# Designed miniproteins, single chains, continued (2): the designs that were tried, part 85

Each design is a single chain, and the fold is of that chain. pLDDT is the mean over its residues in the fold that is shown.

## One batch from the design tools (miniprotein)

Design m6936
Fold by ESMFold2-Fast:
Structure m6936 (fold): chain A 82 residues (1-82)
Amino acid sequence: DRAAVIEFLEAALAQGRADGVSQSALEFGEAVLAAVKGDLTPLIELIEKQAEKNGAPQEVLEEAKAKIPQEIAELVEAIKAQ
């Protein structure tokens, strides 16, 4: 169930906050959680910001963005299979 994956990620983020994990790592984790819930916008924005900072070609950025829905679906299935 997707709800179990969401609960797992929420617990991992809560533990990360308690352990003093970096703000950038928490932002990435929150973007992944949003993507699992069906909101890809925060994750896409983080990827776009990182691509701009590193001077990545637009073609590579568009390919990475196109793969996000499939990669999130595969992550959900992998966690469910545990």
Scores: mean pLDDT 77

Design m6937
Fold by ESMFold2-Fast:
Structure m6937 (fold): chain A 77 residues (1-77)
Amino acid sequence: MRAALRASADRLADAAVRAAVLAALDAGDLERARALLVSGIFYERGEAGAEALKDSNPAVAETLATLAETARRNLAA
């Protein structure tokens, strides 16, 4: 479990989110670690998807940007 969460965190581009996930795992807070990891993935991939689609499919890009913004707010909380 913890090793799998660490491996997933290593795929995150944001070093601060990765550090927060690892700190939560070290503290034994598995639910916090999962929540941070999921929000980090949604934020990074949602932002990347919105950028990739902004010119070709603006409606999908807007949806992805909204999901990324929700994830960003969860990371800031």
Scores: mean pLDDT 75

Design m6938
Fold by ESMFold2-Fast:
Structure m6938 (fold): chain A 100 residues (1-100)
Amino acid sequence: SMEEIKKLLEEAKKLLEEAIELIKNNAPVSDILSVLQEALEILQKVADLAKEEGNEELYKKAIEAAELVFEAAQHLLQGDRESALEKLEEALKIVEEMLK
């Protein structure tokens, strides 16, 4: 349902905001990755539900946000926290657009 999608997007937003704050506070990569794994799973659920509802735009945005979260995780594993932060800020912007 659209109500379920909205609730999942609000959860994804909170997790992305948490991950951004963890990066800014120089938290361990393992702690950040755990939060990103949860955000990625929620965004994948949003994409699946959007596809079932026939909402192609919402599906595409959910996939784009998930890809940015995945790229952020890759940057963190390479020690590039600045690029990871940029990718997560882009993902957060997409999630906020989906909540409008």
Scores: mean pLDDT 91

Design m6939
Fold by ESMFold2-Fast:
Structure m6939 (fold): chain A 71 residues (1-71)
Amino acid sequence: SVQQQNLIAELRELAREYPEIREELEEVIKLIQQGDYESAIEKLRELAEEYPEIREKLEGIIKGLQQLAAQ
């Protein structure tokens, strides 16, 4: 879906800005591509707790994934 591709694009942008969490964000992208939104959301919540500077951006992506999971 366009919504899923937009969320993946946002995660790729974050991986460029924050190379220290690039591997974790790439894992989240793989989970999204596999349709495992529950595991992707859990991983993003863990990252939001560890990296408060990007918490708001991660919470926005989590909300988008929750909307996709409800479809």
Scores: mean pLDDT 86

Design m6940
Fold by ESMFold2-Fast:
Structure m6940 (fold): chain A 96 residues (1-96)
Amino acid sequence: AEADRLVAEAEREIERLKQTIENGKKNVEKYVDSPDAEQVLEAVKLIIDGEIKEVRRLVEEASGSPRAPELRQRADDVENYAKKSLKEAEEKIKEK
């Protein structure tokens, strides 16, 4: 069904965002002692913000599915994880 396809697309984008967050965390950790640390963090923030917007768009498109409440919760969870991870990265850079 079309609703099942939209759900699958939303799930794939949520998993992609999780991977982007983990890769971003590793990239910030690599550059934490570099003079470029703030620039790396800002680049990671822009990428994550763009992917959050795409997740939200796909979840909204899947709103006709019985699984839509689950997808909204998962989107909220991954966005909160992204914000927490970015805050922790900022704090690590400021500890220098």
Scores: mean pLDDT 85

Design m6941
Fold by ESMFold2-Fast:
Formats: C-alpha cells, structure tokens, sequence
Structure m6941 (fold): chain A 86 residues (1-86)
C-alpha cells in the first residue's frame, strides 16, 4: 500500500506539471482516490482504510482519530457509496 500510494503521488505530481500546479493536499487526495478506485471491487477493508485516510486529510485529523470517531466512519461509508454509484 505505501509503495502504491507513493506511485499515485508521483502520478499526481506529473498531472500538476502538465496543468495548473496542485497543492500538496490536492496531490494526496488524488493519490488516495486513485487507490480507492483500484481496490473498490477487490478489497473492501482496504477501501475503507483508504477512505478513512481521505476523511482524515479533508478534516485535518489523524487516521487514529478518524477511526475512533463513529461519525467519521459513517462519513467514510457514505463517501465509498457515492464513489461506487458515480
């Protein structure tokens, strides 16, 4: 996962070079979103972990704080459902 996240970050950096420069947070979100899409039909537990990381980045929280919060876990589930429905 860490190596794949790094590869996706490099891809987001290449996109930033071709178009308008992206912020560090935008690159991170693009990398995590790409990983979530890759594993959507293969590993639901990994997808939940990736979405919790996205929620943590968006809220400015740690992953541990996000996982401990029932409200943020429900938000992560809604984001997964929205991503799967398009």
Amino acid sequence: MEEEFRERLAEAERLSERGRPLSEREKELLALSGLGAKYADKDPELVEEIVLKIVAVLRGLSVEETVASAELREEAKRMIEEALTG
Scores: mean pLDDT 66

Design m6942
Fold by ESMFold2-Fast:
Structure m6942 (fold): chain A 68 residues (1-68)
Amino acid sequence: ELEKLIEELKSLRPDLTDKDIENIIEWIKENPEEVKKDYERAKNTPGEKTDLQKLAEIAYKILKLLEK
């Protein structure tokens, strides 16, 4: 599950290294409120999803997998 989300993230941002992915996951863990806020904004924005909005959805899904 997490691996699939990482693949989606890499497809949006093919420039990301493994270290960049690790840093993003750590940021998500440290900033759950910001991740949730960005996701709600993306979800409630009408029209075609931007890459930034897609990234917010992926980050939210990663956060949900990391929560126990």
Scores: mean pLDDT 76

Design m6943
Fold by ESMFold2-Fast:
Order: C-alpha cells, then sequence, then structure tokens
Structure m6943 (fold): chain A 69 residues (1-69)
C-alpha cells in the first residue's frame, strides 16, 4: 500500500488503543503525504498532529475526511 494508506491505518490503530497523540501524529503524516509535501513539512505536520490536543471525536472526523479523498 501507499504511505498514505499506512498512515491512515496507523491513525485508526492508535485511536483503537486510545493513543490520541499518536493518532494526531499519523493524521499529520497522512495530510502531508496526500498533499505531496516535502520530508521537512511532513515532520512538521506530524509534530503539529502530536501536539494538536484533538479529542477522539475530532480525530475520528479527520480520519473520515481523509478517507473521502
Amino acid sequence: GSGYETALRAAEEALRRGNLKSAGAAIGAAEALLKGLSFDELVEKVGEGYKSEWTEEELLRRIEELRKK
């Protein structure tokens, strides 16, 4: 599978385990990969996701939105 699919599965798996920070980081990676961003921008997006303070509901909505693309 693509890196994008791997990142989305990682986000879903992290949420299933209750690891909200790891789910946010994986969402950041998926967004960067979808947009074709540079490695440095991907690292920045991962960090933003990890620090996001997104709730489980917000993380789930973001994963669903990415699945539509």
Scores: mean pLDDT 85

Design m6944
Fold by ESMFold2-Fast:
Structure m6944 (fold): chain A 64 residues (1-64)
Amino acid sequence: SNVQRLRDYLVQAGQEGGRSSIDVGRQHARWARTGDADDIRRRGQRTGSRYFIYTAQARRISRD
């Protein structure tokens, strides 16, 4: 399982979203610090934000 890689990717994706998505990025980073990668992944999907695209890409990375 690439759980740590997935977690780090999602956090990085939040930061790369730029200052326009800082609040969502902060919330996502908080979950990364306190939750596991699967929980963070599911929460990202619920947000319905740009993280949906990042989550899909992260899933691909996790499956490799």
Scores: mean pLDDT 50

Design m6945
Fold by ESMFold2-Fast:
Structure m6945 (fold): chain A 72 residues (1-72)
Amino acid sequence: SFSSLSPREQLKRAILARIYGEGKASVSELARESGLPRSTVTRLLNELKKEGLIKEVAPGVYALTEKGREYV
């Protein structure tokens, strides 16, 4: 369950859910809405990209992949 995930995995899932709800989101939007530093959001987004769950659709703007949409 979500509650059994590490704090880092919980943050990554929250980012995925927000991108899902908006269709796409920028690093700046995600940082502002989460209250996290931009550097922290960028690291989490890089991990999600490596996992194949998100893709960069424009500089600093991310959307879910097909795999990412199935995951949320």
Scores: mean pLDDT 83

Design m6946
Fold by ESMFold2-Fast:
Structure m6946 (fold): chain A 91 residues (1-91)
Amino acid sequence: SLEELVKKLNDKNPLVALEAVREIIRYFGEDESLVTEVLAEALKRHPTLEQALRDTIVELIRRLSPEAKAELQKYLDLVKNPEVRAVLENP
C-alpha cells in the first residue's frame, strides 16, 4: 500500500528509503505531483545520499518536468550531494 511505502521512506536506513522511492515510482510514476513529493522527502531525510542512492535519485530527477524540478529546487539547500545538486541546479 502507499501508506506502507511512505513509512519505509521514513526509515533511517537509506537503502530501505531508496527501495520505497523506487516502488512508489513503479506503482504511481504517472502521478508527477506524488513522485515530486516523495523525492522531496527523500532529499530532506537523506541529504548526503550515499553513492548507490545518488545515481538512482539523479536519474529520477532528470525525468521530471521543469515544473516538478523547480519544486525540488526549494530543497536544494538541504541537499549535500554534489551530483544531485548539479542536476537540480541545471535541469
Scores: mean pLDDT 69

Design m6947
Fold by ESMFold2-Fast:
Structure m6947 (fold): chain A 62 residues (1-62)
Amino acid sequence: SEKEKKAKEERDKMLDALSREDYEAALEHYEKLAELMEMPEDVRDRLLQALREALAEAERQR
């Protein structure tokens, strides 16, 4: 389906961003993927918060 194709595109972009340690881009693509997959809002918010915290920790350790 169109939705499945869009989800695959966002997943591929997220994985590419992660491989480049571009956590900001990875977070953006993950947010779009979660929306496309209709992830429950509470689960999505918790995962996004965990990613933001991981990004902040990575920035501090540079």
Scores: mean pLDDT 75

Design m6948
Fold by ESMFold2-Fast:
Structure m6948 (fold): chain A 80 residues (1-80)
Amino acid sequence: SGVKSKEFDSVDEAAAYIHEKDEAWTHSYESTVHYLQQQMEKHNAKKIKVLIYDNFEEYSKANAKIEVEDGVLIFPILVK
């Protein structure tokens, strides 16, 4: 089906969601927070948008590059 999304104003909330839901993300909660903080600083992003994939092929295409759109860091996750 179509790609779902969820937006976060907080790095902590985004990291908790990614850590809980992403089957492909094997890092700890603390490492996830650190990674998101670094990417937001590097790209001058103010928010995080998590793209929710249930298809590995579409997830892999989305996960090939870090994207920032209008100050929002785009983070794809794979759920199952």
Scores: mean pLDDT 79

Design m6949
Fold by ESMFold2-Fast:
Structure m6949 (fold): chain A 76 residues (1-76)
Amino acid sequence: VSLDRAAFLALMMPTLSNVTNQELADRLNRHTPLQLDPSLSKEQLLQAAFKFFDKDGNGTLDAEELALLCRVLGLC
């Protein structure tokens, strides 16, 4: 199973509704070299994470990339 960016955001935004932008940025920055600014919106932070984990550049995340991202976000 793979998700495009719009489907990924639609899934993740409600799941992370109780997570602050600062906490989300901190989680991403601990597990990636992105150095995301916590002043960015949740949508911007999630879009940056999606682009980073989309290694093929096809605009979709495969099952392995999704599993890793869920782990990084603390959802697994």
Scores: mean pLDDT 76

Design m6950
Fold by ESMFold2-Fast:
Structure m6950 (fold): chain A 64 residues (1-64)
Amino acid sequence: MSVEELLAELEERLRQAKTEQEMHDIYAEFLRWARENYSPADLREFEVRAKRLLMEKLEELEAS
């Protein structure tokens, strides 16, 4: 799975999350998978972009 594909799946899962705790749990799950399956370079790209997605989705949840 490419970094782009994993980020798309993460964004979809975060969109479906109902609480901040669920969002953090989803993020942790995806980050763990990335650490096990990606090269160091792909992992760094995923971590930076995934963290940004998480922050954006948490902000959207709080604004609701």
Scores: mean pLDDT 84

Design m6951
Fold by ESMFold2-Fast:
Structure m6951 (fold): chain A 79 residues (1-79)
Amino acid sequence: MEERIEAEVVVALGLIYAAITKKHLPNLSKEEAIKVIDETIKKLREFLEEARRLGASPEDIAVLEDTIKELEKMKKELE
């Protein structure tokens, strides 16, 4: 039970982090936005590894993976 709750919390934190990043992107310069996206992707990859270690559901893992892909796409659009 405890590990399951921790996995859900890690997934939720990752999603919150991504949401905050996306909210701030329109107010940043292109260079700052790229840097913040890179930092967020790195952090989300850490959350993804931790979520997997804690036994997060395949559905929760997929949501984090999709969120990372969305941020990677946003970064590419800023090039």
Scores: mean pLDDT 83

Design m6952
Fold by ESMFold2-Fast:
Structure m6952 (fold): chain A 94 residues (1-94)
Amino acid sequence: SSEQEQLRRLIEGLEKLIAEAEEALAAGDDVSAATLLGTAVHGLREFVEKHKIEDPELERLIEEAERALNARDLAGALRHLKEAVRRLKEIYEK
């Protein structure tokens, strides 16, 4: 379905941004890592709001990633974002 295709593209995009953020963090490039993580968290938030996805655990994980970014805890933001993507897959994986 169109929604399933949009979800697949979102997950692929998020996983690419996560991998690039991990590489940036490993290189000590916190500015690039913060930008990549911010883009990923924002994209996930927009998708959840657009499709009215109601999952309390997914919402909590997105909020934790957003709080970590605001606190400049890039490692924490990465961890929570990975958990949010895993949760999104659990909800919609067929």
Scores: mean pLDDT 87

Design m6953
Fold by ESMFold2-Fast:
Structure m6953 (fold): chain A 80 residues (1-80)
Amino acid sequence: SEMEKLLKYLEEVLDALKNNEPLPAAEVPEEAAEAIPKELLKKLLEAYTEAALKKAKEKGREDEAERIKKLAEEELKKLE
């Protein structure tokens, strides 16, 4: 299901964070997004963004932190 694809993607991100590896591209399949209520998707995106920002700051990658912020704002606008 689309939900299972999204959950697998989120698991891959959590594994990357745990192993201090770069985060995979935050591109969620459109079909998976449709299976999740928009409000829940917004909360997931916010939590994802916070985790990614913390990781970028820990590595001293302020350039990545700014890019992550911009990408999160654009994705949140798409959910409106």
Scores: mean pLDDT 63

Design m6954
Fold by ESMFold2-Fast:
Structure m6954 (fold): chain A 76 residues (1-76)
Amino acid sequence: EEVRRALLAAVEFAREHGMTQDPTLRLLLEAIERGEITKEEYEKLVDDIAKTFNVSKEEAEKALRAVLEELGVKIV
């Protein structure tokens, strides 16, 4: 819940301001624009989220999948 909300807030902030220097957020924004994310990009985001929020990979995956589903991004 907390991780999901933080990710959605970060995405909204970056979209509203039209920029981000965070490579993790840039990757996520690019995937949102394409509507697709590769398995490699997905795994990288899971790892980065788990490290940033100090949560398990399973918790990071649940949060990321919820965000991707809410934003209409497909894993390919």
Scores: mean pLDDT 77

Design m6955
Fold by ESMFold2-Fast:
Structure m6955 (fold): chain A 83 residues (1-83)
Amino acid sequence: MTEEEAKELVKKAQELADKLNKPSAGPAEMAAGAVYGVVVEGVDAKEALEKVEKMEKESKPETEEEKKLFEESKKKLEELLKE
């Protein structure tokens, strides 16, 4: 995954929050931010994925669009872990 792709995930989360008239897209925005942290900031992919999985248990995405973005971001973290 490139830095541009990671930035695009965060942008999608921010645009989704705006579309839903919310301050954040909740777990989906946090998951997109975790991808950005791994790709751009050098955060460990395993630690990022563990945080996302813990967050999923504590707070689930409310809308289908939030669920899709959350799953996309989680899948990208799993792919980064397997590289």
Scores: mean pLDDT 76

Design m6956
Fold by ESMFold2-Fast:
Structure m6956 (fold): chain A 61 residues (1-61)
Amino acid sequence: SLEERQRRWERIRKTLEMYDSAKEEADKLAKEQGLTPEERRKIRFDLLSKASLEYLKEIKE
């Protein structure tokens, strides 16, 4: 249905936005604090995983 297509599109869009936000924040922190690439990846992953989990809980029932 249109609702199913809209939800799928919103999910994809939201996921990309969350990824971009997490990447920007992790890159900023890495530059400010002199973090290693590994530490930056961990921060980005943590931010994305938390945001993604909360979003999925909301849209999965």
Scores: mean pLDDT 75

Design m6957
Fold by ESMFold2-Fast:
Structure m6957 (fold): chain A 86 residues (1-86)
Amino acid sequence: LPVEEAIGVAIIAASVGALASKKENREDVAKTYREAAGDLSRLSEANATPEEVAATLRKHADRLEKLGDKEGARIFRTAAEEVEKL
């Protein structure tokens, strides 16, 4: 999977996470997902390396974990590991 496509999939996942979190009245979690999607969109425009994309995913995974969204954090960390292999 090309890095640009991997970023696209991650943006979709973050956007879905934001919508789900907002529906559950978890605005802090939703905001973290929106910030992740924004960061990933900027990296896509900048033709970022797999390492930069993985680092951004891990950064937001850490934030999600601190907010109690352990499953979201796990998904982002798994995505980072897969991106690092590209």
Scores: mean pLDDT 83

Design m6958
Fold by ESMFold2-Fast:
Structure m6958 (fold): chain A 84 residues (1-84)
Amino acid sequence: SAAEEEELRRAFEEVAPEHYEELPESAKLMVEAGISVEQYLKMVELLDRYAAGEISPEELLERLRTELGLPEELLEMVREALAR
């Protein structure tokens, strides 16, 4: 679990260094929720599409829930981040 948390944390730092302050807690929640590296990479792809303006915030949340099966705790974190 600690190794999985560190791997996810490093991936977050690589992709979104500007959000560094929240990254350790986000990575911990993902590991606790049983999110795989494959699911994380698919999430990053969806986030990139959102950042490019290809999908709405609502569509992003729906796809994270339906395609990746993210738990409600992680969906709430994404919703809060999109609202900030």
Scores: mean pLDDT 66

Design m6959
Fold by ESMFold2-Fast:
Structure m6959 (fold): chain A 67 residues (1-67)
Amino acid sequence: KEKKVEEIEKKIKELRNKLENDPNLSKEEKEKIYLEMLKYKLELAEELGALSEVDLERLKKALEKIK
């Protein structure tokens, strides 16, 4: 559990750093990175038990639809 949380947090930090420090990112690339961050944030919320199973399913489905 703890190792998985740490890996997810590391991925979120990497994506955030890319968004902040890469001035050459296109609008499409920025949107893709935002979606990746949201996916990892949902995974983190699931690991921490912050959301109900139903809410997690709805959010995952909504993220697929945005793509």
Scores: mean pLDDT 72

Design m6960
Fold by ESMFold2-Fast:
Structure m6960 (fold): chain A 69 residues (1-69)
Amino acid sequence: MSMEEKLKLAFEEADKIAAEVQRLLAEGASRDEVLLTLVRLTSDFINKYNPSQEVTDEFNRHLGERLAG
C-alpha cells in the first residue's frame, strides 16, 4: 500500500470516528462516554492497521480538526 493510500485510509477512519463521536454528543452522551469511545475507536484503528508514526500523527491531526469544527 502506498503512502497516499495509507493516508487516505487514515483520513476515512478518522472521519468515521468523528461522525460517531458527533452522533453520541447529539444523543446526549456524557463527556466521559465520548472520551472513552474516542480512545477505544482510535486504539482499534492502531491495532487493526498498525500504522507508522507519520500516518498515526496525520490521523490524529485530521481527527482533531474534524472534532474541533
Scores: mean pLDDT 83

Design m6961
Fold by ESMFold2-Fast:
Structure m6961 (fold): chain A 99 residues (1-99)
Amino acid sequence: TEKVRKEVEEKAKELEEAAKHLTGDVARVAEESSKRLKDAANSDLSSEELKKILKEELDRAEKAMEAWLKKDPVAYQLYLLSSAKTDDEMAAISAALTA
């Protein structure tokens, strides 16, 4: 469905933006996953193929982020703060950082 394609496009854009605030292996994984999702969204793939690719790339990105979080939880919280899109999200993240 159109909804799946839009989700793939949105996740690709989110990963591309996230990569700008990341370093090392996490940034590389985010950039690679973003590119693969963009390529998939620009292809005439079925909703089933798009869901499969989306799941695989999100799993890869999450594993990389989890490894980074375990090494430096403070850097991860600062990343979340820099990527927040609303004032409510910014307030919640700021409270977590100052607690």
Scores: mean pLDDT 72

Design m6962
Fold by ESMFold2-Fast:
Structure m6962 (fold): chain A 81 residues (1-81)
Amino acid sequence: IDEALEHLRKALEAAKAGDIEAATRHLAKAHEALTGVKPSEAEIAEATEALSKLPLEEIVEQIEKNIEALERKKAALEAEA
C-alpha cells in the first residue's frame, strides 16, 4: 500500500505537468503494487489514450481521490493490526 501511494503521488505530479503517459505508467505501477498484476503495454497505451481525452483537471481529481481512498484503507489496516 505504501508503494502504491508513492506511485499515485508521482502520477499526480506527472498529470499536473501534463505528462499523461508518465501519469498512466505510475498509475499502472500503483495497480501492480496493490493487485500483483502487471498491466500490459497495450493496456497502458489504451489507458493513456483514454486519459488524454479527459480534461486535465478531471485526471488530477481522480488521482487525488485514489490517494485519499488508499490513505483511508491504510489507516483502517493499521487500526486492525
Scores: mean pLDDT 73

Design m6963
Fold by ESMFold2-Fast:
Structure m6963 (fold): chain A 80 residues (1-80)
Amino acid sequence: SNIEKIRKYFDEKAEEMLKKAPESQRKELEFQIELDRGVMDLIIAVGKVLGDEEFAEKLLIKHVARFTGESEEDIKKKLE
């Protein structure tokens, strides 16, 4: 599903950022990643309750775009 692709892309980017982060910044980045995962889990749960996966997908793409600094269109293109 697109939601699974979005989660995988986020995890891959989070891992890349952690590998490149200086040791002094790693704890803060780990905390930020866990907060962002919590937000994604909430979006997915709301989408399931509403029966609207497309709405959840759009919000997840927006969230990941903010996290990575990429545009929503760039994220969509990378998920194809």
Scores: mean pLDDT 85

Design m6964
Fold by ESMFold2-Fast:
Structure m6964 (fold): chain A 70 residues (1-70)
Amino acid sequence: SQQIIENVRKVAESLIQKVKEGEDPEFAKTSLRVTEKAALSRISDPQAQEEIRKIVEEAIKEIEKIEKEK
């Protein structure tokens, strides 16, 4: 489960960086939601599920901040 959580963090960091470089914020947010669904389907631990949801929500908020600053 820890490896899945770390993979979600890496995907989130990568997508935030791509948006900072001018990539489509909507595509990045959609990719994050797909990553979240895939990760949650592989984890049964409620605490690990909550950590994944928190990572994704924080990443989406960061992307939305970047979008508003343009």
Scores: mean pLDDT 84

Design m6965
Fold by ESMFold2-Fast:
Structure m6965 (fold): chain A 80 residues (1-80)
Amino acid sequence: SKIDEIKKLNEEIIEEMKKLGLSEEVIESVKEALEKGIELAKTDPELAYEQYELFARTFKEFGLDKVAELYEKMAEIIKK
């Protein structure tokens, strides 16, 4: 399902953030935000698409290209 694909990408985002050496507190906050994103994808996929695209652009602007690519993939899954 689309949600299962998004969940897999969420796990990849967490692993990329761990590789960046972010604190456990930051990692837990990101996990919570990603779970909220899954609920939004179920209830309002158009808004979820807009938010994933925004996060992709933001992370790319900060030089986090791998994280940005994962958000772009989530946006593609929602749009389809």
Scores: mean pLDDT 84

Design m6966
Fold by ESMFold2-Fast:
Order: sequence, then structure tokens, then C-alpha cells
Structure m6966 (fold): chain A 94 residues (1-94)
Amino acid sequence: MTTEEISAALAKLAETAERLGLSEETIEFLREAAERAPGLDLEEALALARRAMAAALADRLGLDRERMLELAADGEAVLAYAEPAAERLLAERE
């Protein structure tokens, strides 16, 4: 995995966020993260990507952005926090 691959993945996620109608703040954060990633060390780029993804999940699921950013270093904690909200969102669509 390279910082360029992380950048490309974040850019695609930003396009998906825009299609899903996420906030301009979230879309801009994803785009900024994608632009900055190639200039960072791999570990720093991964940390930035985790934070950007956590912010996008919080926005999509209607969760507390600050709480998701606090959990961003632990992927399991992010998923545990997001899972009940994702299940509710899916149930509301049917």
C-alpha cells in the first residue's frame, strides 16, 4: 500500500460522499485528505484516512462527529459505535 493508493481511495470516497449528499464539510475534508496523503509518511497518511473515513461515517449515519474522530484510531471502536446507527438507517429504508 502506498500514499498514492490512499489518496486515490480517499478521492473516490469523496465522490461517493457527494453522490450520497453528505455535508460540504465532510466532502471537503475527504478531498483535502486525498490531496495531503501523498506528501505524508504512510502511517500519517493512514491516520489521516482513518479520521476522514470516521467523519464521513458520522455524517452519513447522523452520529457525533467529534466522538467518531476520538474513536478513529481504533477501527473496531468506530464500527461498534456506527453499527447500531447503520442498522437503524437500513430498517428505515424498508
Scores: mean pLDDT 75

Design m6967
Fold by ESMFold2-Fast:
Structure m6967 (fold): chain A 109 residues (1-109)
Amino acid sequence: SKEELLKEAEELEKNAKKSEKKYELYKKAAEYLKKGLEEDKEKGLEEAKKELYKAAENEEEREAAEKLIKIAEEDLEEGLKALEAQAEGEEEIYKRAKEGAESLLKEAE
């Protein structure tokens, strides 16, 4: 049971790190779109696209990134809202995974 708790904590820590990375990348993409609204729409979209592709780990996530880019190309404000929602989602996952790992580590003691 103690070994199982430690293994589960390690998996949660790995998931937390992945979601933390995605959170930072989605947040950067949103910041680029925000600047694009006020300064340079085309440059903002290009930089946001780069960050979204870095966040994608598989084909399904790449397709989701392409859909977000299309939304932003058609409506930059809607694209920004969608990216901010994605960032908040990853932050929630990261925080929960981190808290879960800490709880399991304490239980294993």
Scores: mean pLDDT 82

Design m6968
Fold by ESMFold2-Fast:
Formats: C-alpha cells, structure tokens, sequence
Structure m6968 (fold): chain A 93 residues (1-93)
C-alpha cells in the first residue's frame, strides 16, 4: 500500500500542477525548477513527465477542467502552491 499511496500523491501533484499551469504558467515553471533541486528519483521522474507535457502541448482548458475535481478547480494559485508543497513534503518523508 506504500507504493499505492505514493502513486496517489503523484496523481494529486499532477492534477494540482495542471490547474497551476492553467491559472499561471510562469509560477508553474518556477515550481518545476524548485522541484528539480530535490534528490529524490521518483520526484525527478514526475518532474520530467510534467516538462514533457508542457513541450508536447498541454491538454485544452476544457479537457483539464473536466479531469479535475471541483475542489481543485476552486483553488487559488496560493492554495495550489501550498497544497503542492504539502504533497512534496509527504513524498520526501
């Protein structure tokens, strides 16, 4: 279940990052650069996936909104950043 819990944290991180890209792509890019500094193999794989998503073209705004929960859709940029940091702290423990 530890691997399954970690998988769920990465899925949540991805959803929060998609919403952050939709709201403020410059802040999303800064968060990715901060995450690259952590010596954590699985987190670095997730960062690479997010960078490839940005290079290959983000899903449409409508597609992103339909894939996200109402809770995430109603989050401010500040709340998204806070939640991302909380998930990263959980992954690093």
Amino acid sequence: SEKEEERKLFEELGKLMLKLYLENPEVAAKIIEELKKYDHEELQIAVKIMENLEKEGLPTEESIKSSLSEEILNMSVEELIKKIKEIVEKLLK
Scores: mean pLDDT 77

Design m6969
Fold by ESMFold2-Fast:
Structure m6969 (fold): chain A 94 residues (1-94)
Amino acid sequence: GVLELAEPFREEARRRGAKIVEEAREAVKAGDFEKARELRERALEEARELRELPLQLLEQEGAKLGLGVLILLEVGEILEETAREIEKIIREAE
């Protein structure tokens, strides 16, 4: 079904997010809070870019892009959750 087409993109986003979180945990463990903050900012920046693209496409193409737009928004949400988890790790270690 249509939802099955979206799942590989969600899995890839979750996999990438998990790696970024692990890198942030290692940075915090090493006392490199600057690197952890940069990783958080990168995740937020990628999430913002992914959300802006679907909004621009919706303005131009309308309903025909619905599934692609939803996939991009879902990936953006996963990256925002990644940034939130990194912020929690930084806060708990300080």
Scores: mean pLDDT 75

Design m6970
Fold by ESMFold2-Fast:
Structure m6970 (fold): chain A 81 residues (1-81)
Amino acid sequence: MEELREEIRRLGEEFAELLEKLKDEEKKEELKEEAERKAEEIVKKGKEAAEKYGKEAALLEAAREAKRALEELVEKAKELL
């Protein structure tokens, strides 16, 4: 779990740096909106998983989804630079 949290932190920092480098405000807002939508889906899936598999399994799955979402957002931001 700790290693996964460190990966998420690093990906989040990379995403933030890429957003700062984007000079196109429209594309920057699109990526921010996508990040918000992905965060909402992670919360929704986390609640569902907690009911089905328990709190620990739900936290682990939410962390995996957060990592995947951040990896996708980082790739999209890089394509826009």
Scores: mean pLDDT 79

